Designed miniproteins, single chains, continued (5). Designs and how they scored, part 32

Each design is a single chain, and the fold is of that chain. pLDDT is the mean over its residues in the fold that is shown.

## One batch from the design tools (miniprotein)

Design m17097
Fold by ESMFold2-Fast:
Structure m17097 (fold): chain A 52 residues (1-52)
Amino acid sequence: SDIDRLRANLARTNAYNNELIRASTDPGRREILAGENEALQTLVDWTIKILE
């Protein structure tokens, strides 16, 4: 389903960003990546809510 695909894509993106956070020595870059993960989670949650 589109919802399952959306959740899978979010999980994949979060995994990649978490790897970048772990590898980064720049606290500003880590903060930006963490904020991107939070924004993506919010967007996906909102999208799923309106599709259900």
Scores: mean pLDDT 81

Design m17098
Fold by ESMFold2-Fast:
Structure m17098 (fold): chain A 112 residues (1-112)
Amino acid sequence: AREALRAIEEALEYLRRAMGLILQERYAEAREELERAREHLELARRYLEQVTDPDVRAQLEAAIRAAEEALRLLERALEETDVLKLIGLIIRAMGELLDAELHLRRARELLA
């Protein structure tokens, strides 16, 4: 459980860094941070298989799904040339990151 939680926390940090880099038009660096986020989400899914508590598993699965959607939205943002559509993708990614953080908080409370 703690290993999955840590992998998700690292993925969220990389996703937040990528978002900031996209807003600065530093797209090559943003791609590197998104790739690190992907690697940590894949690691989180592997650790999730070892989580036996169904309530903890549900919160961690929800956090992973939200983080994966944020990753997808930020990857789309890298290809977006329309500034209003770019802003829309960033706002949606921020929402998914907040949802992931909420589910991680609930998982931590269940593990306490």
Scores: mean pLDDT 89

Design m17099
Fold by ESMFold2-Fast:
Structure m17099 (fold): chain A 79 residues (1-79)
Amino acid sequence: KAQELIKKAQELKDTADQMADRFSDDPETKQLAEQASKLADKAIEYAKKGDTEKAEKYVKQAEKLLDEAGRLAAQRWNS
């Protein structure tokens, strides 16, 4: 479980970093993506320490912020 959480958190971090780079000229989307990346880093740290419960909570928080960033980007495109 810990290794799976590390892998998932790393994938979330990579996605968040790519989104922050892609939307570098959109400060709100960039900020959400950067926050998701930081939460993914915390998830990796806690998973490596064996705290899988905290790691899972940070993974879920990172997923939520990435979803919000994606919705915000879509709203700007359609507005």
Scores: mean pLDDT 80

Design m17100
Fold by ESMFold2-Fast:
Structure m17100 (fold): chain A 90 residues (1-90)
Amino acid sequence: TRERVRERLEELEERLAENYDPEELRQRVLDIFEEEGLLDLKEKFERYTALLERFGALPTAEEVEAFVAKNPEEVAAAREAIRELSEFLA
């Protein structure tokens, strides 16, 4: 499963070298995790991308800090998702 996911991600990266669309990349990564039965990684990746989107929408560093303070579990889950994805792809 991990080797198959890695192979599919490498094939996707080659295809995207010709046309880069961040939203298409996100959706394709989620589809790969779902198709390979990695539902936990899919959920964690969705939480990570949602957190990044929310940070990008916050106009000031103070508002980002307030968001982190109010949502420590969401931030921790996003951090853990990145760690797991990095370890999975290594």
Scores: mean pLDDT 66

Design m17101
Fold by ESMFold2-Fast:
Structure m17101 (fold): chain A 94 residues (1-94)
Amino acid sequence: MRVEEAERVLREGEALLLQAGTTSGSPLSVYREGIDLIVRAVELAPENEEIVERAERTLSRLLELSKRVAPQEFVDYVQEALDRVRKIAEEAKE
């Protein structure tokens, strides 16, 4: 279990998404990088409920916002990331 590393990676992913969301004209590649870091954090600590819940919450919010304004390809990317996080967490709980 790599909880400390997972917390660091989750924080980095959240920071990238916040920066992208608050900076006009941020490319979707920055959002994708942030999403990938959030998924990686869950892969590092799939049994840590706080990390998993925080990741799911962040991706769920991003998904709902993206459905209204983002291209479908990006919406699909966020949905796939959320589904992956949920699957990893479910498999870890037995």
Scores: mean pLDDT 81

Design m17102
Fold by ESMFold2-Fast:
Structure m17102 (fold): chain A 71 residues (1-71)
Amino acid sequence: SEIDELEEELERLEREAVRAYVLGDYASFVAKLQEMIRLYEKLLELEEDEERRKILQRRIAAMRAQIAKYS
């Protein structure tokens, strides 16, 4: 499904973000987090379950905080 494809893409981007962070490449780290937020926003458009929507919103908020810290 589109949701499964987006979740797989997010898992890949998370691995890439961690790699960038470990290498001290904070510009790439922030760019990967920004891309992940776009995919989480797409998931939020497709998600009809209220509890899962809350989880996605919390993840987006946490990532925005990381972007603010490393920008």
Scores: mean pLDDT 89

Design m17103
Fold by ESMFold2-Fast:
Structure m17103 (fold): chain A 79 residues (1-79)
Amino acid sequence: MEKQKELIEKMKEIVTKAAEGLSRLHPEAQKLLEKAKGSGTEINEAFAELEHLADQYSPEARELVEKAREEIKKIADEF
């Protein structure tokens, strides 16, 4: 039970940081930051939108999302 809450909180932090980084490169991504601070499905939706937008924008944006994905996998492997 506690481990699942910790996993969700850590994923939320990773997605939020990625959305913050993307919004600095592309201000139009600011809405993703609001979704990333949500809960449950909102976090998953924010990450999916983040991946989609990164593919359209720049190599830097794509690298940001790839790092977030790797961090999420690492945390999932620990929990």
Scores: mean pLDDT 70

Design m17104
Fold by ESMFold2-Fast:
Structure m17104 (fold): chain A 82 residues (1-82)
Amino acid sequence: GEARLEELIREAIRILLEHLPVTRGIGLALRLIGAWLDGDLDAIVATLDDAADELAAQGLDDAAARLRAIAREIRALRAEAA
């Protein structure tokens, strides 16, 4: 449930802050936090997919794959809650 979603968002924020320039990483992290506070799981997934595409474009394929895995887990949590 919610504890797992929080863990996944926290892991995504860590990946963004480790691999992107500080201002961009913070901007995406705030976008994720905003979507989470709004309960908008679709916006969380879209933000993670956008961030993964950006990391992949920079050659950071392992970091991109990790964000895509997090997005898949969040989609699964949404399906279980429906």
Scores: mean pLDDT 83

Design m17105
Fold by ESMFold2-Fast:
Structure m17105 (fold): chain A 129 residues (1-129)
Amino acid sequence: IRVHLKNQAEAYLLEGNRYRKEGDYEKAIEFYKKARRLAQEAEDVELLARSLHNLVKTELARGDIEGARATLAELEEAVGKDAPVVHNARGQIAAAQGDIEAAVKHYKEALQIDPNNEVSRRNLAEVEA
């Protein structure tokens, strides 16, 4: 039962990633919300965090900074305020607001906690370019 829920949540997460890449942010958000729900039912904190983080990124791509902040608050509740993914999401929101110095600080905070965090390394490289 849990394996089925996790597999379906992963499938919805990948479908959301496909729509986001195509620029269909409305469908991407729909599928990320489906992934979030199933990840929560499966009690899979990693899939829940990935779904919420992808929701933040998609909301920012749509220019919905307030929606992204609301989703960040849900992410903080799920994984704790000091999780690398939370620092990374804070950096992405700061970058979307044009605050590159704050973005760099948050990405470096994520890397201090998890030096192998690929998303934070990539985002730091992009804002320092």
Scores: mean pLDDT 87

Design m17106
Fold by ESMFold2-Fast:
Structure m17106 (fold): chain A 97 residues (1-97)
Amino acid sequence: TMEEIQRLAEEAREIAEEVLEKYGAEKVNELATKARDRPVEELDEEELEAAIAVGAAAYVAAVRVYLEDPDASGAERRARGVAWMAETYGLSEAAVA
């Protein structure tokens, strides 16, 4: 249900915020970007934490955008999600793409 999805998004928000508090947005952006460009078996613990946090933030953004405008196109929802993550968490497009 949508209520259950919202609850899971709240848990994802806590994960994203915990990692952002630990490293800061600038370092999370750097680590997540590096994690994307490397095989998973070569990722260190910091890169894995950053990748998990960015993924969590992306799902929070997706749920939020869906609730605001469920009729928006996939491209519109993606653009709004990226903008929301930048404004809310300081995450760059390079880290979240």
Scores: mean pLDDT 84

Design m17107
Fold by ESMFold2-Fast:
Structure m17107 (fold): chain A 55 residues (1-55)
Amino acid sequence: MDFLRRQAEALYRQLEKVDPELASEIRQALESGDEDAIKAAIDKGNKRLTEIVGS
């Protein structure tokens, strides 16, 4: 699904400067093309962003 890739790419860009290890994990999931891996990476990225923004 295109929206999953776009969400993961947006998370990658946001996390690249603040959590490069997680950004790398998201990038690898995108490169794999595995929908389940991409969903897992999105979940991890969203949790990390929530921690950073304090909500």
Scores: mean pLDDT 79

Design m17108
Fold by ESMFold2-Fast:
Structure m17108 (fold): chain A 95 residues (1-95)
Amino acid sequence: SPQQQLTQARVEVQLAYDRVLYSRRLYLQGKKSPEELFEEIERLIEAALRAYDLGMPPEDVLTLLDLVEVLSKTLPPELRERVLGLVEEARRHVE
């Protein structure tokens, strides 16, 4: 059902968020590449947009995108710029 699909999508968002936090911690310790952290951030944005399409409120998605911007500040400039571009595209999709 649509409600079951949204519930599963919300779980996937939470798991993707946890993966970003874990990968960021390892990245800051020199144990993961900035590219690996970028890939987890990209997956989080994709999960959030899928959840939005299934009925997640726009305010929840926008809050998550704001957190992604903050988390991206530790990335190298080129990857940070790519994250900001994905966030801007995602905001346009939600609005």
Scores: mean pLDDT 90

Design m17109
Fold by ESMFold2-Fast:
Structure m17109 (fold): chain A 80 residues (1-80)
Amino acid sequence: SEAQKQAIDDLKANAKMIENYAKEKYDPETYERIKELIDRFVKEATELFKKSDLSYDELVTLLGVGLQKLAEEIEAIKAA
C-alpha cells in the first residue's frame, strides 16, 4: 500500500540519519556494531510493515517505538 511505502521510506530516512550521526561520533569498531544493529532494525521493521494491514498513523507509531528501542540498544554498546 501507499501507507506501507511511505512508512518504509520514513524508516529508511531515520535509519540513515542515525547511521550518519554514529559514523561521525564513534570510533570505527563501535560504528560497525551500531551499523549492524541499524541494518537488522531496518530489515525486521520493513518485513513487519509489509505484513501489517495497519494505517499510516499506526505504522508511524510502531516506527517510533522501534526507534526508541534502537536508541536504547545503541546506548548499551560500549567501545573496547
Scores: mean pLDDT 82

Design m17110
Fold by ESMFold2-Fast:
Structure m17110 (fold): chain A 77 residues (1-77)
Amino acid sequence: MVEEAWEKASEEARKEVEKAREALREGKTEEAVENAVKAVEIDKSIAPVVGKIANEAIEEGKVDDALALMKAVNDLL
């Protein structure tokens, strides 16, 4: 589950996810993708959390951001 993935993930991976969320909020798609990729590289178990962020981006109308995130993370898995 996404909540369990977040709670079990390393603090370093969670910090990178938080940076990705902030970058998305600021419209910095490339930085958001880089931070999400780094989070998954640190701890692959955080991948469901990145999926949730992509879904949240879709709900906010940021479909291109969501696709970029999912494509980059999927290339690592």
Scores: mean pLDDT 78

Design m17111
Fold by ESMFold2-Fast:
Structure m17111 (fold): chain A 90 residues (1-90)
Amino acid sequence: SLKTDLERVITALSTKDDSITGAANLYFRVYIETQGVIGNSGLEVAKKAVNNVYTDSKHKEAANILIDLIYGKISDAEAIKKLKNILSSL
């Protein structure tokens, strides 16, 4: 579920635990590789793909935060804050 995946990502980013980081990377792939975007397209194409696939605003917000993190547009701390805000609303 989105809740479980967010809890894993937040823990990985907060603790720097490599095993949990592996789970977070799988979460990143599940969201973006569905569109084949992370490996072969830029930031704008990734965000457009997410907005075309996910109708749930929580899933869109989480995926866009992770895209910004992957592309170095936000820090781990900012990503954690934003993801916790989504988690608190689930």
Scores: mean pLDDT 68

Design m17112
Fold by ESMFold2-Fast:
Structure m17112 (fold): chain A 95 residues (1-95)
Amino acid sequence: MEEEVEKLLKEAEEIARRLADPSMTPQERLDAVRELARIVSKIRELLEKLGKKITPEQEAKIDSLLARVARAVQAGDYEATRKAAEELISVIKEA
């Protein structure tokens, strides 16, 4: 279980780096954001199964950051996308 969470975190970090790549098409970026959201959901489910529940405050921050990543991608703001994605990963790692 912990190894699965670590693997998913590394996958999320890889997606965050890809979102900063200027060679990606708008569709590829949207697909990457959807993939990131799916991985975050899987991490939440695994943490719950381990008895390590994310606090309501952490859940709200994760949801806010995920929305911020999506908005930054839609706006074509690579710097904001990278910062929001990095902050999202940090919050999940602290859970």
Scores: mean pLDDT 78

Design m17113
Fold by ESMFold2-Fast:
Structure m17113 (fold): chain A 73 residues (1-73)
Amino acid sequence: SDYEKAFGKFDKDGDGVITRAELRAVLTGWGASDAAVDAFFALADKDGDGVITFEEFKAALDSLGVDMAGLVA
């Protein structure tokens, strides 16, 4: 799925979670500011455990109304 393709771009270690460092590395590479990275991480990390699971990632993108086909193009 498009979600799995997007998640794989962030999950550099293949451990099934996205760390703040991994998220920052990808998003700043796409031209995002540090503030935008922090905002996305805060939105996605619902449990405050410092990592984003695949379920949290999907929920965050769904809540933002993001077109996944455009994001992974």
Scores: mean pLDDT 70

Design m17114
Fold by ESMFold2-Fast:
Structure m17114 (fold): chain A 84 residues (1-84)
Amino acid sequence: MVTDLKAGSETTAVVTTSASFEELKEELEKKAAEINALKEEGLEVEAKVSESETETTESVTLEIKAKVDGEEYHRKVIFETAKE
C-alpha cells in the first residue's frame, strides 16, 4: 500500500477487507475526526469519509488533504467489502 505523501500529487490505495462495512466506516470516521482535530491546533489539514455502493460491493473512502509550507498533499484510501 502507498503510504507516502508527496506535494502536488494524489496517493490512492485500495484495500479489500473482511471487516464489516459498519465497523470499517466507524473506524475511518474516528480517524477523520482525529485528523480534523489537528485543524483546531492550527494545522491546515482536512479529512473526509465518504461511502459508495454497487450491486455486489460497498466501499468507504478516507480522503486526507494537508497543506505544509505552501505545498498541498492529498491521500485517498478506499476500503471495499462484498455486499453478499
Scores: mean pLDDT 67

Design m17115
Fold by ESMFold2-Fast:
Structure m17115 (fold): chain A 59 residues (1-59)
Amino acid sequence: ALLPRAEHVARGLARLAGLDEASIEAVVARVRETLGEVEDPADLVAFISAVVAEEVRRR
C-alpha cells in the first residue's frame, strides 16, 4: 500500500533533516492528508521532500 510506504519515507527523510519527534509527526500527518494529490508514485520522494523542507522553513 502507498500510504505505509509514504509514512516510512517521510519519517526517514525528516530524521535525516534533523527534525525533532514532534516535527517528524507533523510531516507524517501532512503527508497522510495530502498523499491523494500525488498522481504518480515516482513523484512520491519529491513530494515528501517538499513537505520536509516546508517544516524546516518554519524554524
Scores: mean pLDDT 75

Design m17116
Fold by ESMFold2-Fast:
Structure m17116 (fold): chain A 79 residues (1-79)
Amino acid sequence: GWIEEEKAKWAPIREERLKKAVEELSKLKTLEELKEEAAKLVRKYNIPPGELVKALLEAGVISEEEAKEILKYLVEKFK
């Protein structure tokens, strides 16, 4: 069906965008820089904030406490 075909077609593109966003954010050292750049990448790649924050946490780029702060910032900014 169309949904399965579209999932197969777009899954690699979403994964590449998410991977690139994580790589760009992994170069940053401060929580404030991470918040600003994460907001830019959410807009640039149209990534859901929760998915980006989860990927950063799974990659070890941020702690659970930093993940909560970044998610709160992104949710507030993209209401």
Scores: mean pLDDT 74

Design m17117
Fold by ESMFold2-Fast:
Structure m17117 (fold): chain A 71 residues (1-71)
Amino acid sequence: DKALKIIEAAKAVLEENYEKAKELLKEIFDGSDEAIEKALNKMKEEVEKHPEEAKEALERVEKAIEEEEKR
């Protein structure tokens, strides 16, 4: 569940929906604004520098999590 939220947050960053990404990160980081801001900035940098690679990485991780969730 938490891993899926990280994937969804990264997808939101890729879609430029930073508000949704922030909300998802709040749940992962226990609501700490400092941690959320740090994580959001990291995701933004990775997506902006390597958008295609980020998209492929997210799709691979999402598939792996879905396969594990089936069990």
Scores: mean pLDDT 71

Design m17118
Fold by ESMFold2-Fast:
Structure m17118 (fold): chain A 68 residues (1-68)
Amino acid sequence: GSHHMMLLEEAKEEIEKIMVRAVITNDLEGAKKEIEKILKELEKIDKEVAEQVRKFAERGIANVEKAL
């Protein structure tokens, strides 16, 4: 539904902002901690959205780690 799509887009945008900050500050550990907090909150609301956001975050983290 529309709520599911909006929640997914908003969560992805927050993850992207966290990843950009991690690259600028060289603080990938802090980024992983913030992402895990977001995922735990999402899991309480919508487990399917939380799973999709987790996969998105894992790909983002892997891309940053490969660039190091």
Scores: mean pLDDT 80

Design m17119
Fold by ESMFold2-Fast:
Structure m17119 (fold): chain A 80 residues (1-80)
Amino acid sequence: SPEKEVIDNAKKINELVQEAERLAAEHPAARPYLEQIRKVRDEMQKKIAEAKTVEEAAKISKEGYDKIQRLLDEARAALA
């Protein structure tokens, strides 16, 4: 269901944010990526709150997840 997709994506995003926080704590060079990840999360949450349908909210949550995953991958690549 779209409601389940929103919940599942929110859980995955929280896990990615926690990983980014750990990465930034160990590697100060990752801090700019953490700040970007937090901004994407906050913007996503605002858009979900303003969504007119649960299907729209599910789409926004997936787009947010994809953006945050990309930023975390970029952070890891930058530290390699």
Scores: mean pLDDT 89

Design m17120
Fold by ESMFold2-Fast:
Structure m17120 (fold): chain A 71 residues (1-71)
Amino acid sequence: MSAGEQVEAAVVYAGAKKGAVREVEVNGKTITVEGLGEDGSGPLRVTLPDGTVLVLSGEEAGKVALEAGGV
């Protein structure tokens, strides 16, 4: 599975349920995604490898996670 596929799966999983957490490795770096809503209705909390925490839409979360991983 590519890094992009792993990030997409993590974003979809976390976005489906409030409090759902998924960790994904992108280019050897760990990114954590947490759902803040249900059925894709809310933003996601993304924790980047450097400890930065962002609240983003699902589409933005996936893009930022890949960029933070250097992909």
Scores: mean pLDDT 76

Design m17121
Fold by ESMFold2-Fast:
Structure m17121 (fold): chain A 76 residues (1-76)
Amino acid sequence: GPPPTAEITVTSPGDLEAGRQVADRVRRELETGGHRVVSLTVEVDPTAKSTRVRIRITDPATGYVLESESEVEVEP
């Protein structure tokens, strides 16, 4: 059947490029695992103390949605 679809949101306390690098890594890992990445959003929040990654996976056969969120400490 069709692969599960994935939406990725990365919020970085640093610059946009740092967030893009994290997003690109997560995208490659998900695509290698058989997921189709349909959305990739990178945001900068300079008040945050860690990088946040949110992944939303949808099963195209059932419409079931699985969400996960993780934080990664980023040194200045």
Scores: mean pLDDT 78

Design m17122
Fold by ESMFold2-Fast:
Structure m17122 (fold): chain A 70 residues (1-70)
Amino acid sequence: MVRATVVLTFKDSKEAGAQVRALMERDPLAGRGAELGLLKAMTETGKTSGTWRVVVEAEGEEVRAEGEEL
């Protein structure tokens, strides 16, 4: 099991996408998890801005992520 915690702050969905892409270039697993966790949390809350914590867990080919607004 691999676990990573990512904290991201953005003003809009374009900035969020740019930060996720930058993270994915440095750490593809953390970036993919952050994308999944943020998309889920933003969909559930209806918010596209703010400071968010994403916990990413990976085991084999399965990636799980949970996002929350701080």
Scores: mean pLDDT 77

Design m17123
Fold by ESMFold2-Fast:
Structure m17123 (fold): chain A 76 residues (1-76)
Amino acid sequence: MTPQEALRLAVRAAADAVNEGIKKGLTPEEVAQLARERARELLLSKGYTPEEAEHFARVAENLARFLAEAIELYDK
């Protein structure tokens, strides 16, 4: 697998966490935590190293937090 594939998986995990967070009324930080957890597990299941999985899980965390915060901002 390539860094590009890992990034694609991280982005998908972030998007899925944001969609679930909206349905459940989660805070941006709760959405970010959910995205990190899911991305880490997904990447490990796909054969990425723990170090690589942690790196891309943090990318998913930051993307999900940003998106959730932006959604909250535009809802006001």
Scores: mean pLDDT 83

Design m17124
Fold by ESMFold2-Fast:
Structure m17124 (fold): chain A 100 residues (1-100)
Amino acid sequence: ASEKLLELAEEAEKAGDEDLAEAFRLLSTAETLSDEMVELAKEMYEKGFDMRELKIAARIARLGRELREAGREEAEERIERETRDERDPEKILEIIERVV
């Protein structure tokens, strides 16, 4: 959990993107994402970078929570194993969507 991600959720809500705000709250509790992904999302948002990559990170967080709530531990293990050396958010999302 990260207090900074909750602050980003508040800023996204102020910008009128409720889906992104919810995703930042989910990211603060997600364990399937690398620390680098969380840090990248923070830096991109703070510097006004492309919102596309932030939305990709948000989708990753939502899928991770959905898998945990569904009790799909095998799918979570496969995602962690297949994404271990991957740093590109788009490729990470493709791996997760393929497993789900």
Scores: mean pLDDT 66

Design m17125
Fold by ESMFold2-Fast:
Structure m17125 (fold): chain A 105 residues (1-105)
Amino acid sequence: NPQEIQRKIRQGREEAMQSLFDTTSRSLRRQYPDLSDTAVRILALATVYAFAKERGDEDLAQRYYEQLQKLVASNRDAALEALEVARELGDQSVADIIEEVLANL
């Protein structure tokens, strides 16, 4: 059944993104206990945006990018904290995304 397969694929993609966000957030809080909640959220959003973009999931990528832009625009200091952590982790993809959002404010 093509419609049932497409529904399951969409649900699986949404569940994968949420799982990645939650796992990234928990890992960051454990590794960087002094990192602000907002910086953790910025890193997790940038991570799921990068993943959605690489997979060609345009709707999910746009949704996460809009959330990231709004959060960074209101919390520049937390965005700079997030950028430094991304660089320390060697995550160039996430670092580039945060830099691009900061440059376009």
Scores: mean pLDDT 86

Design m17126
Fold by ESMFold2-Fast:
Structure m17126 (fold): chain A 80 residues (1-80)
Amino acid sequence: SFLDELRETLEEAVKRALENKEKYSKEELIEELATFTKGLLSNTPEELKEEAEKLIEEAVRELAKGLGWNEEEVLEKVKK
């Protein structure tokens, strides 16, 4: 399904961000993630946007946790 593919895309993005954490600043990673997730939402069917936003939130929190960052801070910055 679209949501299953979205979850896989987000899981891969989190993995790549964790692998490349040394190449980017926290601010650069957050900005890149914000741009990426906005792109995913713009391509999401309107009927699935609420579910997609929840999957994105879960992925952002997982990335923040993996990097030892504050989940709420990162989520707020990504959502702007």
Scores: mean pLDDT 84

Design m17127
Fold by ESMFold2-Fast:
Structure m17127 (fold): chain A 85 residues (1-85)
Amino acid sequence: MTKLTKEELKELARYLQEKFEEALIELLDRLIKENKLSDEVAEEVHKKLEEIKEEMEKKIKENPDMTKDEYLELVDEAAEKIKEV
């Protein structure tokens, strides 16, 4: 169970959404510019995104008392990994 309040969880969810949206837009823009947007690439991207999600979930499970700042750092790390896909 996290030590975060309901308000902090809402802020974190918004930050997660904004950071992931930004990272996905950058990834999509890169793929379009490189003319690599295909069904095969979409499947590879989906797999890598699932791997990033699984790693993030594992880190959260290993630290259930994670602070807001630690969650924000984890979100930033995950967003950077999405950009590198």
Scores: mean pLDDT 76

Design m17128
Fold by ESMFold2-Fast:
Structure m17128 (fold): chain A 79 residues (1-79)
Amino acid sequence: YEVEIVAELETPLKASIAAMVILAEAEDRGAVVGKVTDDPLTIKVSGFKTREEAEKFGEELKKRLSKIAKKVETRVLDE
């Protein structure tokens, strides 16, 4: 399972902070960071064994990023 995170940020600096938060949380969980694209910031994180683990990760990031982003969407994808 993978999680796709899409965040709309007000400034390039906020986008950098958001990306760093996502990367740090992924590293802490032993997940794999894949494709990263800008405008809007889109990051795919994989390596989750269960849908529940992926959903929990997505929800946690959505809560953290909602404090700095105009809009945050997360979704779980089947591999």
Scores: mean pLDDT 79

Design m17129
Fold by ESMFold2-Fast:
Structure m17129 (fold): chain A 95 residues (1-95)
Amino acid sequence: MMKNPLEKEGFFEEVEATLHVMAASIALREGTEEGRREAVEHLREAIEEYKEAIELYEEAEKAGVAGPSALADLRSAKQALPLLERERRELEESL
């Protein structure tokens, strides 16, 4: 087993969050109010997935099974979360 289940699930949630961030970026390129609303929904989904990834990675850390890659991913997710929350709020305020 290359990674324990908590690291695998955390990584999966992180990948899903990244895909939603990309979808939000695509929606914003439409330059429309509808595109901005779609971007807000994708950012909300990305935020929830990052929160779940953080919880799973922290669980792995507490269990003593988190590898260096999982700990690096945890730090990256914790750094990304407040930036995404700010972007979502600014987009909502512009609607």
Scores: mean pLDDT 85

Design m17130
Fold by ESMFold2-Fast:
Structure m17130 (fold): chain A 90 residues (1-90)
Amino acid sequence: MKKVAGIIIEGPLDEEVAEIVREAMEKYAEQGADVIVVVLTSDSVSDAGRRLLEETKRELEARGVEVIIRKADSVEEAKKIIEEIKKKLE
C-alpha cells in the first residue's frame, strides 16, 4: 500500500508560492509519503515557479518519492483528481 499526499495550488504559481509548495512536499516526504500529487488550478505559471517545482520533483524522485503534477480548473476538480490517484495506488 502506497502512502499518498496531495497538494492543491490555488491561483498562480510564482517563485514564492513554489517555495511554500517545496516546503510542503519536503514535509510530506519526511512523514513517509511514497507519492505526492501536486495539482495546479491556474494557467499562470512563472518561469521561476515552474523551475523550482521541477527541481523539487527531481530531488524527491531521486530519494524514491514519486511526484505527480496535474492541472485542474477548480479546487473541487483538484480534490477529485487526488482521490482518483489515491484509489488507483491502493
Scores: mean pLDDT 85

